# Designs tried in a protein design run: designed miniproteins, single chains, continued (3). Part 105

Each design is a single chain, and the fold is of that chain. pLDDT is the mean over its residues in the fold that is shown.

## One batch from the design tools (miniprotein)

Design m11638
Fold by ESMFold2-Fast:
Structure m11638 (fold): chain A 80 residues (1-80)
Amino acid sequence: SQEEAEKLLQQSLLLGKQGKHEEALELFEKALELGASKELIAQVIYQLHLEGQTELAKQMLEIVRKKDPELAEEIEQLLA
């Protein structure tokens, strides 16, 4: 569900900020499988980039690129 996907994205963001990269990526992938909104996906990656979690943000961007290359390009331009 959309609500479930949103909760997973929020938890992924929290874990990412704490440096728990593996757990953050697992929840992020599940959120994408459940159809998380493009806006929230972009927000999570952008926020982690701002927090200095650049490697995690890059890995999340690569996951997005496999499913939605157009969205990944938009996010990449946002990070530049």
Scores: mean pLDDT 88

Design m11639
Fold by ESMFold2-Fast:
Structure m11639 (fold): chain A 83 residues (1-83)
Amino acid sequence: MSTEEKVKELLEKAKEAAKAGDIETAMKYLNEALRLAQEDPSTLELVARGAEEVARIVEPTDDITAGILLITAGVLKAVLKSL
């Protein structure tokens, strides 16, 4: 399985966990995806978009976590633009 495929799989699992209200598990999957993206920077855009999607799902129940995810996505996008 490619790093991109693995990152996409982890991001889908993060979104499913977030929809189920399991924010801890959603964060765990996002952190795994981010770790893989550090090995393959081409996947940073996928992680940034995934973090924004999870933030939208989480926002009604956990505004602080949603805010942190949006800031993280913004930082990742800024890093990508600098490349």
Scores: mean pLDDT 80

Design m11640
Fold by ESMFold2-Fast:
Structure m11640 (fold): chain A 62 residues (1-62)
Amino acid sequence: SEAEKLGREAGRLLRTAKTPEEAREGARLGEQAGKVNGPAGEVAYGGFGRRDAEEVIAELTA
């Protein structure tokens, strides 16, 4: 549940990011969501936020 809340907020930031700083904040929350979910779910959940954030940051800095 806590991981889901953090992941949802990370997704919101990534979808609405207008600056690289906002996208990086989304990445930070996505990483935290993975950590809160624990080792068993960390790879899939944390990976989602990280990949999305990296793509958004690349787009905003292109």
Scores: mean pLDDT 64

Design m11641
Fold by ESMFold2-Fast:
Structure m11641 (fold): chain A 65 residues (1-65)
Amino acid sequence: MTISELLKELDEVTPPEKKSEVASQASAYAVEAIGLSIETGDVELGREELKKRLQELIEKVKKEK
């Protein structure tokens, strides 16, 4: 699954009142993943960490519904 697909699923499962908060958290994960890619020189490592964190966030939002 692509990052765009994960972000779309996250938006679809998030309640309207929490969309801004969840989007802010997803953005923070993206910044952290970019930092990891720069620090390690491994773009794929940062991409995999971002995908993992987005999937965990999606499951957390689904579980709380």
Scores: mean pLDDT 80

Design m11642
Fold by ESMFold2-Fast:
Structure m11642 (fold): chain A 88 residues (1-88)
Amino acid sequence: SLDDIIEELRKLIEEAEKGLSPEQAAEVRREFEAVIDLLRNAQTPLDIVNAGMRGIGLAVTLKLHGVPEEIVERIIKLFQEAINVLES
């Protein structure tokens, strides 16, 4: 379900935040919550695409901040799964 995917994403973001500065962690959390709000409120195919693109952008930001590749790849996969649930 979408809620199960969001819960798993939240746990991965918390793990990623442990390696970040307090300022980077706060910025990542703010963007993460914004993406989750977009996913929960998606009404059109374009809304779904926008939420997914921002989610991937967040994953790229985490990679640039030195978060391990395996965590980044899992986050990308979960955002893709969230999109697939919404498109179904």
Scores: mean pLDDT 83

Design m11643
Fold by ESMFold2-Fast:
Structure m11643 (fold): chain A 67 residues (1-67)
Amino acid sequence: ETAEDKYKKVKEKFPNASEEEKEKAYTFIKGVETLKARGAKLTEGLLKNMSYDLPEDIAAFVKELVM
């Protein structure tokens, strides 16, 4: 799945989220997929740092999508 496919799932799960929250979720997904493509090991600490400015429910959902 592409980052765009995962972002569509975020919009479907959180239709009432703000445009800013949705854009931050997309940035997180794209950033993580870029790191995965480079062979980086995804740690819980790294994912927590990358999602720091997202609401907890959205952060939990996008972490599941990228793991």
Scores: mean pLDDT 80

Design m11644
Fold by ESMFold2-Fast:
Structure m11644 (fold): chain A 93 residues (1-93)
Amino acid sequence: SYEEILKKIRELKKETLEKLKKAKTVEEIKKVILETVAKLSELASQLPADAAGKIHAVISESLQQLTDDKEEAIKIVEKLFEEIEKIVEEAAA
């Protein structure tokens, strides 16, 4: 259901942001982001093709914007989750 997917996305957002705050190296930041992207892609696969495509596009755009700066990476990831939540909510309508 869309509600279950939204709940999982919101839980993943909290986990990801907490892990990023605790990350001490660029390598740890990259690992957290890659693991998060893999989980988001898995959740997207449970959605209709159009919604999944939009999620993949937003993920790709966010990855292109990533820098080695932790604070900027956190902001980009927060925006990524906000955009994905909006896509899922629009698909649920």
Scores: mean pLDDT 86

Design m11645
Fold by ESMFold2-Fast:
Structure m11645 (fold): chain A 77 residues (1-77)
Amino acid sequence: MEKKAEAGDAEAQIELAKEYLKAKDYEKAAEWAEKAARVGSREQQIEAYGLLAAAYRLLGDYEKAEEAIKKARELEE
């Protein structure tokens, strides 16, 4: 999985972000969600920004979490 995520596979990057959230490694979850938000389809980017917001909230960075939520909303419009 990680090798595909490193190669820019947005689906693999989203899956890694979810696994890191489950493992409570919120910094890595945010890193992989951010990468997925840059390379995926519109639908994958929306999911990735949602995961990014969740990771930042769990890190206590509420400002960055809100910014990620705004990015997801822009893509939904």
Scores: mean pLDDT 82

Design m11646
Fold by ESMFold2-Fast:
Structure m11646 (fold): chain A 82 residues (1-82)
Amino acid sequence: SRSKLADELWDKIENASLEERLELLKNLGTYDKSTAILLRSLLIQHAIKTNDEELLDALSENELELQYLRKAAERVEEIKKG
């Protein structure tokens, strides 16, 4: 099941260190294409949720995408506070 795979990959990301999450992103090419797309999406969601600046930067293909992801992370932090 794709939903079960998503849950397993999310647990893997959540239990990983910051350095291990960067290594997961670096090694996306070792997964099949559909799993790599899912894993990258979950890494983005986790980086936004935790405001992981190093992972946000590593996930970004250009400065405009980085600014967009930073604003998403800031908004999540604001929601958590209020």
Scores: mean pLDDT 82

Design m11647
Fold by ESMFold2-Fast:
Structure m11647 (fold): chain A 95 residues (1-95)
Amino acid sequence: SASDQLQQIVGDLHMQALRALQQGDGVAFGILNLAATGASLALSYYEQGNVEEALKILEETKKTVEELKKKNPQYKDLADEVLGKLDEMIEILKK
């Protein structure tokens, strides 16, 4: 289901954030944890039937990740991967 796909993306972001924290990578943790938090909040709004607010939260989360990408160019590949996952969530919500 759409909910199952969204839950998987949120879970993947949380697991990646935890691994970054365990490895001492504070910048990677910051990017991943922020994306996971935004994605989780968007999923909560979607489950309440508020697709409009879910999409707004995902777009705001993407803008914040893009700013972190600009400030941390060494993390560009990670930031791009995270942005791709947020875009996947947006496409699921628009169907």
Scores: mean pLDDT 91

Design m11648
Fold by ESMFold2-Fast:
Structure m11648 (fold): chain A 71 residues (1-71)
Amino acid sequence: SLEEKLKKIKEEILSLVPEEKRAEAEALLDALEAGEISVTQAGAALSFLVPDDKKEELGKLFKELEKLLAE
């Protein structure tokens, strides 16, 4: 289902974020899903929460999330 796919992608994105920043990352993903922030704002903010060596993986997962959120 869409809900299961969204949950899995969100979990994978959160796994790339250091534990101390996961609450902030979760809030950003929730705000994006609720339409409170733009895709550009969410992507930029999330990239600052992820270690440099994980940024490419974040980019791929974020594109998948964006597709799932598209109408």
Scores: mean pLDDT 81

Design m11649
Fold by ESMFold2-Fast:
Structure m11649 (fold): chain A 59 residues (1-59)
Amino acid sequence: MLSKEAALAYIDQLDLSDDDKAYLKHLVEQEVPQEHLEQAAAVFGLSQEDSQRLKELAS
């Protein structure tokens, strides 16, 4: 299922600091535009694949 719960679970398994994970989870919960979520993920050093997957799960 492609739900916000899946996006939050995906963030939790990423190799990021707890603060960075919390920020990405906050963006998903706030229903920000997916472009903003992708940009934040890229800034945190996620691969293009991880950023794209997160954007898809958050839709």
Scores: mean pLDDT 77

Design m11650
Fold by ESMFold2-Fast:
Structure m11650 (fold): chain A 73 residues (1-73)
Amino acid sequence: SKEVAEKAKKAAEEGEKLGGSGGSAGYAVANAAAGGAPAEELAKGAREAAEEAAKNGDKVGAEGARKGAEAAE
């Protein structure tokens, strides 16, 4: 559901709060995928988070979120 995708996106935001490590966002998405969350929705949320991070100039966050999306697929 959208809620799962939004959780992945929120994980990206939480990673940024923890001291500017956008990589944490990718870890959170990958962890949720490993936990059995619906891969398609996680991948969508992660890719959306990657695009938003890239638009904001957070290259590390964008990379982490992209890797999270790949892990979800």
Scores: mean pLDDT 58

Design m11651
Fold by ESMFold2-Fast:
Structure m11651 (fold): chain A 62 residues (1-62)
Amino acid sequence: MPVTLRQLRETLKLSVEQLAKILGLSVETVEELLKDPDVTLEDLLEQGLISEETLKRLKSLT
């Protein structure tokens, strides 16, 4: 089931800085992505922003 970036952040109670570190992205990039409430972890993979391994790891945390 697709998990949105917003849902991941709220479920894990992460700051933007913590989320950026986990994703391997800049804080600025994460803030832009969070402006869209429908962006999913799969969307990040398709855009080449995260790896398959990162996606699998994050899905195991939700």
Scores: mean pLDDT 80

Design m11652
Fold by ESMFold2-Fast:
Structure m11652 (fold): chain A 57 residues (1-57)
Amino acid sequence: SAAEEAKKAAIKEQIDKLAEQKNLVGLEVGLREAEEAGWPELVAYAREKIAEVKASA
């Protein structure tokens, strides 16, 4: 649905912002929210961003 796609886009945007801030705690919260919502594409995206931030430390 349009509402579901809008929610996915908003969560992805928040994940991007948290990754730019190198906020691992925030990214882990975003990962849990994506898991609870049942959106595997966002779960994979959040995990990738967490890995990128850890690698850049």
Scores: mean pLDDT 81

Design m11653
Fold by ESMFold2-Fast:
Structure m11653 (fold): chain A 89 residues (1-89)
Amino acid sequence: SEIEKLIEEAEELLKEIKDPEDVENLKLAIEHLKKALESKDREERLKHLEEAAEHLYKSKDPRAKELALRVEIIIGIELIEEGVKKVTS
């Protein structure tokens, strides 16, 4: 899954980050990504994905910001899929 890939890439990035503030933001993002992966409810999953993206955007490292954009793409796809189902039903 894309969320599992994001967790793996975020954990690898965590090994390279030296700034303590960025380390804490990345750790919080990883925890929220894990919560999103565990969530069975779409609304709960989206909430955790949004929290993860927010923490990634707070990081000064451009690689963390790139991960945030990828999280936002997942959020966008989930919202589009729900919108299509509502319109076609």
Scores: mean pLDDT 83

Design m11654
Fold by ESMFold2-Fast:
Parts: structure tokens; sequence; C-alpha cells
Structure m11654 (fold): chain A 69 residues (1-69)
């Protein structure tokens, strides 16, 4: 599930495991490109199955960029 990898990335960030966090976020991003909209809603966004896809992608992409700098 993309939501699992996104949450895993957040946990690795808190543990100062940058490489593992980046890997988890990249996997979440890959899955988001192929995931049904219901899986994207599982990122803990409010139960809106229609409009949160771009926000989830942007947030994960920003996290990867921040960790890669």
Amino acid sequence: SPSLYSRLGEIYEQLDQRDLAIQAYKQALVLLKEAPKKDIAEFGLQATFVSEDPVAVALITDSIRRLSL
C-alpha cells in the first residue's frame, strides 16, 4: 500500500535514517502512480476519494527533495 510506505518514510525521518526514508518515499511515489484512488485516500487524508492525489504526490516528492539535499 502506498500509505504504508509514506508512513514508513516519516518514521525513518524521525529516526534520522535518511537513506531508508528516501527509499520508502520513492516506493510510495511509484505505487501512487499505479494505485487506485482508494489507496491514495489511505495516506490518512480526510475520507475524500476524489481530490487528494496531487497533494499526496507533492508532499512525498517534497520530502524526497528535502532529504536528498
Scores: mean pLDDT 65

Design m11655
Fold by ESMFold2-Fast:
Structure m11655 (fold): chain A 61 residues (1-61)
Amino acid sequence: MKVYTGTYLGFLPSDKSEGLIVGDDGKTYVISREDAKDLKLGDKVEFEVTGPTTAKVLRKL
């Protein structure tokens, strides 16, 4: 299990159903709408990597 910290970048412009995070590892990850709904642009989060380009938000920092 890989747990990282990162910054929320907002929703994808084409769909708004998914959010983006940039991790401290320098990679971007897609998160679910449910994880993103309570986040604001620039919020710091702790997340778990669930796939090559996907993550689950564990908590807001």
Scores: mean pLDDT 77

Design m11656
Fold by ESMFold2-Fast:
Structure m11656 (fold): chain A 65 residues (1-65)
Amino acid sequence: GEAAVEKLAKALTEYAGIPPEVARAIAENIVEVATPESREEIVKALKDIIPEEVAEEVAKAIVDA
């Protein structure tokens, strides 16, 4: 949902230094293709650019939505 997109976009901007416009586009693509089984894969992909604890929170928000 929109809340998950906003949460991921904010994390990408804050921790990875990605411009807000680009961060939102990335977040929208990840949320659109995510399934309930995607949680570990999302965390694995994101923990290289944002803190693992934040990646876990964001991944949970995406798959629980």
Scores: mean pLDDT 80

Design m11657
Fold by ESMFold2-Fast:
Structure m11657 (fold): chain A 117 residues (1-117)
Amino acid sequence: ARALVEEAVARLETEAGMRLVTRAEVDGAVAAGLVTAGGTVLVVGSGGGEAGVRAALRALIAAAREAGLRLSEEQLRAARRALEEGLAAGEPAWGTGISAADEGPALSEAAIERVLA
């Protein structure tokens, strides 16, 4: 399990420009996404206000696309809400996790634009 996660991280770092972020690195204020071998997409943000939330969501969408994972509009809305709630609480680092959708329509560009607006 751990070795598969490490391989997925190394692949994302190479293909999508994403990296595994620690709590300490998130406190340094980079929004990042991570896809695991278990079909879970992790998104983290640290400051940057509204722009930071949008950057984290864009990174998550890009990472999921590269990994061939399906995300729903509802999952992206829930992720945005969690990121905004963490930002509003004044936390130096915050994040949320999304598991790949097992079924349902693929995430459309119109749905992405609605969530990012």
Scores: mean pLDDT 53

Design m11658
Fold by ESMFold2-Fast:
Structure m11658 (fold): chain A 66 residues (1-66)
Amino acid sequence: LEEAIEALRRLGEENGGRVPVLEAADIIHKYTGVPREEAMAELLRLSGYQTTVSTEQAIEAARRLA
């Protein structure tokens, strides 16, 4: 989980406080073992079905799913 949070924070810093949903889902899957499709669904829900979420929303998703 902590590795996912660090990766999401770094990605958010590089993208002005937002993270692409696709890349965030891949990070959550890689570091927590949560299925990519479950991570994607939660991120899309938090984003209001946009292509990006805030860094804090991505971290919230990782914490809730792991």
Scores: mean pLDDT 79

Design m11659
Fold by ESMFold2-Fast:
Structure m11659 (fold): chain A 80 residues (1-80)
Amino acid sequence: SRSEKLLEDLERLLEALKWVIRERPEFMASLTDEQLEEMREFMEKQVEMLKDDPEVYPKVKEIAEEIKELLEEIRERRKA
């Protein structure tokens, strides 16, 4: 389904962000606060779109929260 496709896309994004944080800290330094905020807002919109799918929504919400936490970690590492 479309909801399952979005869940898979979010899972891939989460794994990609984990990889960048671990293996490519120089790439994290290139991201602006504006770009990180745009990604956060995109995640919130994806969660909102899937709120009416009881099987997919809790999984999407969990993954989106993990992505948002990683985006905040990138912000904090840029300050240090």
Scores: mean pLDDT 76

Design m11660
Fold by ESMFold2-Fast:
Structure m11660 (fold): chain A 91 residues (1-91)
Amino acid sequence: GGKEAAEYLRRGAELARTEGPDAGIEEARRGEEELREKGDEKGALAVGVGLGMGLIGRGVGLASGFGEEEQSRLTARALESAARGAEEGGL
């Protein structure tokens, strides 16, 4: 559920900060797949929404002409926000 989704999204945010935006996005994508394989459809949906938010964060950074460091920060912020939503949303 939301707790498991939040764990993947927080790891994605940390990876986005330390290894770049693509690393954070890949961790979120992996989390969606792993939760779906476990039959946690609510957790998979929550990670999928967070993945979409992370992609938007990266896209906004890229479209704004920001470098990779700022793209990483925007991606991480989006994934962290999604993690909070998943955990507090009662999924």
Scores: mean pLDDT 85

Design m11661
Fold by ESMFold2-Fast:
Formats: structure tokens, sequence, C-alpha cells
Structure m11661 (fold): chain A 79 residues (1-79)
């Protein structure tokens, strides 16, 4: 749990789109390993799909990555 929070905080602090993308991908993957809450799992998968979709489309921005990081942090707070 604390490691996931640390990774999200790093993603919020970076201005590098590639670094933030990799950090959020890792944080979401770790979250999926530590929770068995179906609602949180489905929401985390949805966030991962949005993250990957934006990367494929080349539409990732620092602003989008920060919003995704905030959503992921909200999921952790619901655990």
Amino acid sequence: LEKVKEIIDKALKTTDVKEAFELLLEAARLLLKITDDKEIILRAIGLLLRLIGDEIEGTLTVEKLKELAKELKELLDEL
C-alpha cells in the first residue's frame, strides 16, 4: 500500500510524460496485486485502459497524467 502511494506521489511531482506514464502503470499494476475488492479492481482496470489508450493515441499530457494519478490515489483511499 505505502509503496503504491509513493509511486503515485512521484508521478504527481514529475514533469516528464514518459516517466509519469511508467509510474502510473506500475502503481496500478501493484494495486491490482494487493486488493481483492471487485469495485476497486474494475475501476483500476478502467484507469489502466484510459492510460494505455491515450499513450497509443499520442494524447498523453502532464495534465491528463495528474488527473489519472489523483483518481488512482482516490482508489487507494477507498481501500
Scores: mean pLDDT 79

Design m11662
Fold by ESMFold2-Fast:
Formats: C-alpha cells, structure tokens, sequence
Structure m11662 (fold): chain A 78 residues (1-78)
C-alpha cells in the first residue's frame, strides 16, 4: 500500500554518494539509530534506481545520530 511504499522508499533512498539511512547511521556509529532502522526493515542492499541528488530528512537524522528524529520520521510513515 502507499504507506508501505513510502516507508520502503525512505529506508532505501540513496544520497549522491550512494548511501542510505542505515549506511549513514553505521558511519556515524549510532547503534541506537541502527537498531531503530533495522526494526523497520532497513537493509544494506539498496536499489540504485532510488538514488537522488539530495539527502532526505531520514538520511540527515541518521547521519546525525538523532534517534528521536529517526523514530518520529519512521512512525509518521506508518
């Protein structure tokens, strides 16, 4: 459905460098954000067709290690 598609797209969106939210959280060494993303079904494998020239709010929150923002954004997509 539309909600599941939006969540999947947000989790698999790639920035200009080919990094998704999970990859950014791993680089930031934020284990709490990594745990949240994995609970929502994030994976290291991403479709390059989802690449975009900018970061999404979820990618920015993951890169900053902002667990509260990541949780709020993922809940809003459900």
Amino acid sequence: DAAAEALRRALNALDAEGRNALSLALEAKSLGVVDILLRYGASRESDRSLAQPFRTPLQEAAAQGDEEAVRALLEALR
Scores: mean pLDDT 73

Design m11663
Fold by ESMFold2-Fast:
Structure m11663 (fold): chain A 75 residues (1-75)
Amino acid sequence: SLEEKVKEALKLLKEALELLKSATPEQQAEFKKLVDEYNKRLKELVEKNASEEEIIKAVEEYIEEVRKLIEKMKA
């Protein structure tokens, strides 16, 4: 469900924010870029009255990108 995906995204975001406290400037810049790109995409989807399925897909893609960044920060 959308609610479950949002909950998962929030959990990952909290983990990423904790890691960012000790992250390099480059990692902080990568996170900001990811957040900015995601916000832009969501705004475009809302403006075009996208389906719930399209919004869920965008959230899933965001979750995957945040997860990748978390893995890079842990390495």
Scores: mean pLDDT 81

Design m11664
Fold by ESMFold2-Fast:
Structure m11664 (fold): chain A 93 residues (1-93)
Amino acid sequence: MSKEEKIKEAIKNLTDEEIRELVRKAGEQAGVPDELIDAIYEAIKEIRPEVDKLSLNEIIGKIFEKIREKAPDADLETVYRLLKAIIEMLEKK
């Protein structure tokens, strides 16, 4: 219950710079290329205004869809692992 609310509040309240740093740190842990880190950061930034109207699963789905548009050659397993790392970091904020 509190986990989904915490993640949504973190996305809403973190600055663009804080989100970028969080995605970068998650990317370092997952061993992903910088291009994918930038694509995920942009996707999160684009969904922030809609976060209050979406479930966590819908947020993840929309981010995933936007990443596929921005980085069509990205390995889906790598994208999933990076998103999982980001979610875990958002829970700790």
Scores: mean pLDDT 77

Design m11665
Fold by ESMFold2-Fast:
Order: C-alpha cells, then sequence, then structure tokens
Structure m11665 (fold): chain A 100 residues (1-100)
C-alpha cells in the first residue's frame, strides 16, 4: 500500500541520517572503530527488523545493502576501513532479517 511504502521510505531516511551522523563522528575522531562498529550494527539491525515488519523481503534488503555499500566505496575511495565496518554491520543485519 502507499502508506506502507511511505513507512519503508521513512525508515530508509532515518537509517541514512543516523549512519551519516556516525560516519561524521568517526571521521572527526569522536568515535573509536569499536564505537563506530557498534553504532552501525545497532542502526542496521534496527532497520532490518523494522523493514521486516513492513514486509520488505530478504532480497529487497540485500539489494539495498549492496547499493549502499557501492555508494560508500564511491564516496570514500580512500577509507577502506570505514567500508569494511559498514559491510560487517550490514551483513549482521541481513542475518537477523533472514531469521525474522
Amino acid sequence: SMETEKKIAEVEFEFLSRVEALIRDYLAGRLSEAEFAAGLTAVAVETAKRWAELGVSVEEFERFMQGYLDYLRERYPDRPALVALAEAALREALAVHREL
């Protein structure tokens, strides 16, 4: 439904905003790698659970995850550690989504 699609988009916007804030704080040295990884994982897992409740499939979540990782690689080509931490967090979220 249009209302469900709107809620899915709102969850995506919240995910992107929260991850952007974590990246900003990490790059500024305000978060350690461990704090950044924990924050990313918490946001990614919460997003996976909320999207599963809204009927987003495992396949749709995998496509979003792959697209977002491709975006991060293009945006931060000199930051392989940041991309690796994001990939680990999103893979953990995907595992949670698969279990439902």
Scores: mean pLDDT 90

Design m11666
Fold by ESMFold2-Fast:
Structure m11666 (fold): chain A 80 residues (1-80)
Amino acid sequence: MEELKEQAIAELRSAIDKAREVMKKATPEQRKKLEEAIKKVESLIDLLRAHPELTPEEVQAIRDYALKLIDKAIEEAKKA
């Protein structure tokens, strides 16, 4: 369980790092959207750390949701 949670957090941190790299070349409007996505993902990392009662299935669902959220923000920023 703890290993799965730490792996999920590591993946989300890696995605945040990629978003921060995209922000360096983003327009002010795209940068704001990326900042909002990063803050939401950081909030989900905090939720994963704060709730030991989460099942493996719930941890995976939160990870997948957070990755989809930040990946969408990155793709939208690249298209602009």
Scores: mean pLDDT 82

Design m11667
Fold by ESMFold2-Fast:
Structure m11667 (fold): chain A 78 residues (1-78)
Amino acid sequence: STEELRRQQQAQRLLEQIQQRVDEAVNLYKQGGPVEEVEQHLLEAFRLAEQLPPELRGEVLTEVGDVTQRIMTGLQEQ
């Protein structure tokens, strides 16, 4: 249906935006960039993930959470 297609297209756009935010956070972290900016990209990724359909939301939130924990562990070890 047209509505199902629109939902799929919106989910795809959200997934692309989430990936961009995660990539920006990882790149900033690797460059020793400001912790506040790394956190802002991760917070935006979580905000976007919460807008996903329930079927995708849990999986994506887990993936963003795993990346966040790895970055936070790395920052604590510095």
Scores: mean pLDDT 85

Design m11668
Fold by ESMFold2-Fast:
Structure m11668 (fold): chain A 90 residues (1-90)
Amino acid sequence: KSELQRELAEKLLELVEQLLKQSEEMAKVAKELEELAGEFLDAISNNDYEKAKEYFEKIKQLVEKYKPKMSEEQQRLAEETLKLLEELLS
């Protein structure tokens, strides 16, 4: 699962960096994504899968809400990030 965590960190960092440069609104979204992803990874590390699922749903809702304002590349990165988060729950 360390390989999945590395891929997640790489994809999330790439997405966050792009969103931070796009607008003030998307910069706030990027910061919220980082915070939620951190909480998700902490929950996974503590084997708290119920809490991890809660943070996954919050990340998913945030992505879906702002997906229409994302570029095609950003949408792809967001979808890849969600897939990696889901795989970590398995």
Scores: mean pLDDT 84

Design m11669
Fold by ESMFold2-Fast:
Structure m11669 (fold): chain A 61 residues (1-61)
Amino acid sequence: MNYENLSKEELRKRIAQLIDEKNLTPEEVEKIMKEAGLPDDLSKATREQLIKALELLEKVK
């Protein structure tokens, strides 16, 4: 997947999609967001932080 070429909006959309597809609990989501260094306000997240969150989400079963 070529996440590095996606916009912040596309990255946020993919994060939401993966959370839904993997049926993650709020606790699992919070852990991943913290590991990726994501702020509470995702609109302020960097592309690098969003990509890290996606990589962590894809590793979840």
Scores: mean pLDDT 77

Design m11670
Fold by ESMFold2-Fast:
Structure m11670 (fold): chain A 85 residues (1-85)
Amino acid sequence: SLKEFAEIIKELLRKAVKAGVLKLSEEELKKIEKLIDEIVEKNPNYSLEEFAKKILEEIKKKFPHLSEEQFKIIEDILNLAIQLS
């Protein structure tokens, strides 16, 4: 389900931050997690690909200070989550 997909994404993001691969503060990570949950609730009919695309778009909009490398890591996490779903 889309909710299960969102949980996979959030878990992978948490692991990447803990490993020091993704450079997000605890507050930024929590804001991204909340954003993911809001996108699920607002768009229950999205495909996994549409949902992943929307998450990346909204993260780029709300966290424009993140590097291109950080956005690529987030995109790679989203693509991995699709494969695990």
Scores: mean pLDDT 87

Design m11671
Fold by ESMFold2-Fast:
Structure m11671 (fold): chain A 58 residues (1-58)
Amino acid sequence: LEEEFRRIREIMEEASRHVPYERILAALDAVGDERGRVTVEDARAAVERLLAEARREA
């Protein structure tokens, strides 16, 4: 579980080079469960969608 949180943080750090952290947090919150927990796969998918949207906006 701690390893999953570390991977999610790494995904967020990589994405933060292209989009503001606030947008990343909002995307992750949207896919979190009732306790705010997010799986690594859900986090990766949400961030990939966010990055694709940001690239279209450019």
Scores: mean pLDDT 73

Design m11672
Fold by ESMFold2-Fast:
Structure m11672 (fold): chain A 94 residues (1-94)
Amino acid sequence: MKERTLTVTLNVSQEEANIIAEALKKIPAVKDVKVEPTPDGVRLTITYDAEKIDDITAVAIAMLVLGLIEDHRLGESDLKKDAEAFAKALNERL
């Protein structure tokens, strides 16, 4: 296993960040997600298996997470339901 990390800072609550982290942990290529509160929001450190996903796919996962948060802020999505659906879709492809 070749481990890499991707770090993103999200302008969300700790509760919302935990929902996203738990959904991401269900992806087999994701080995760990650390959640850390910061002055700028919540920092997620995602540890993934680079032999199962490439760096472009890992960045795409981060961008999709940011999209889920924006949709949630606009009241257009259920963050928990959408995060779980996203993790399931990735599991079927990875």
Scores: mean pLDDT 69

Design m11673
Fold by ESMFold2-Fast:
Structure m11673 (fold): chain A 110 residues (1-110)
Amino acid sequence: MIEEAIEYIKKNYPDMKTLVVLDVEGFDEYAAKHGSKPGLATVLMFLIEEIMKELGIDGTVVGSKGDEFFVGMKIEDEEKAKEYGEQVAKRLSERTGLPVRVEEVIKLEK
């Protein structure tokens, strides 16, 4: 799963230097209560993009799978990418009412 996401990002978003994986706890239950899961995943990806713009983070949401959302960032520093990911997670949690955490941070370039 994560390996497939990494290859997809390298191919389609070559400017991205790190991948931050966000886990939205209870997204399956949230989707069941609020309608179409694919539509709601698109809404969450839009909210993540808005939050990133508000925070001045140079990157984009590159996809989602299940409860996981994949965020590419142009930052090579994994610690800084993690800090930015944690800020995104906090604001997304505040907007959705769902617990959001940074599950993993992966460096895409050496």
Scores: mean pLDDT 79

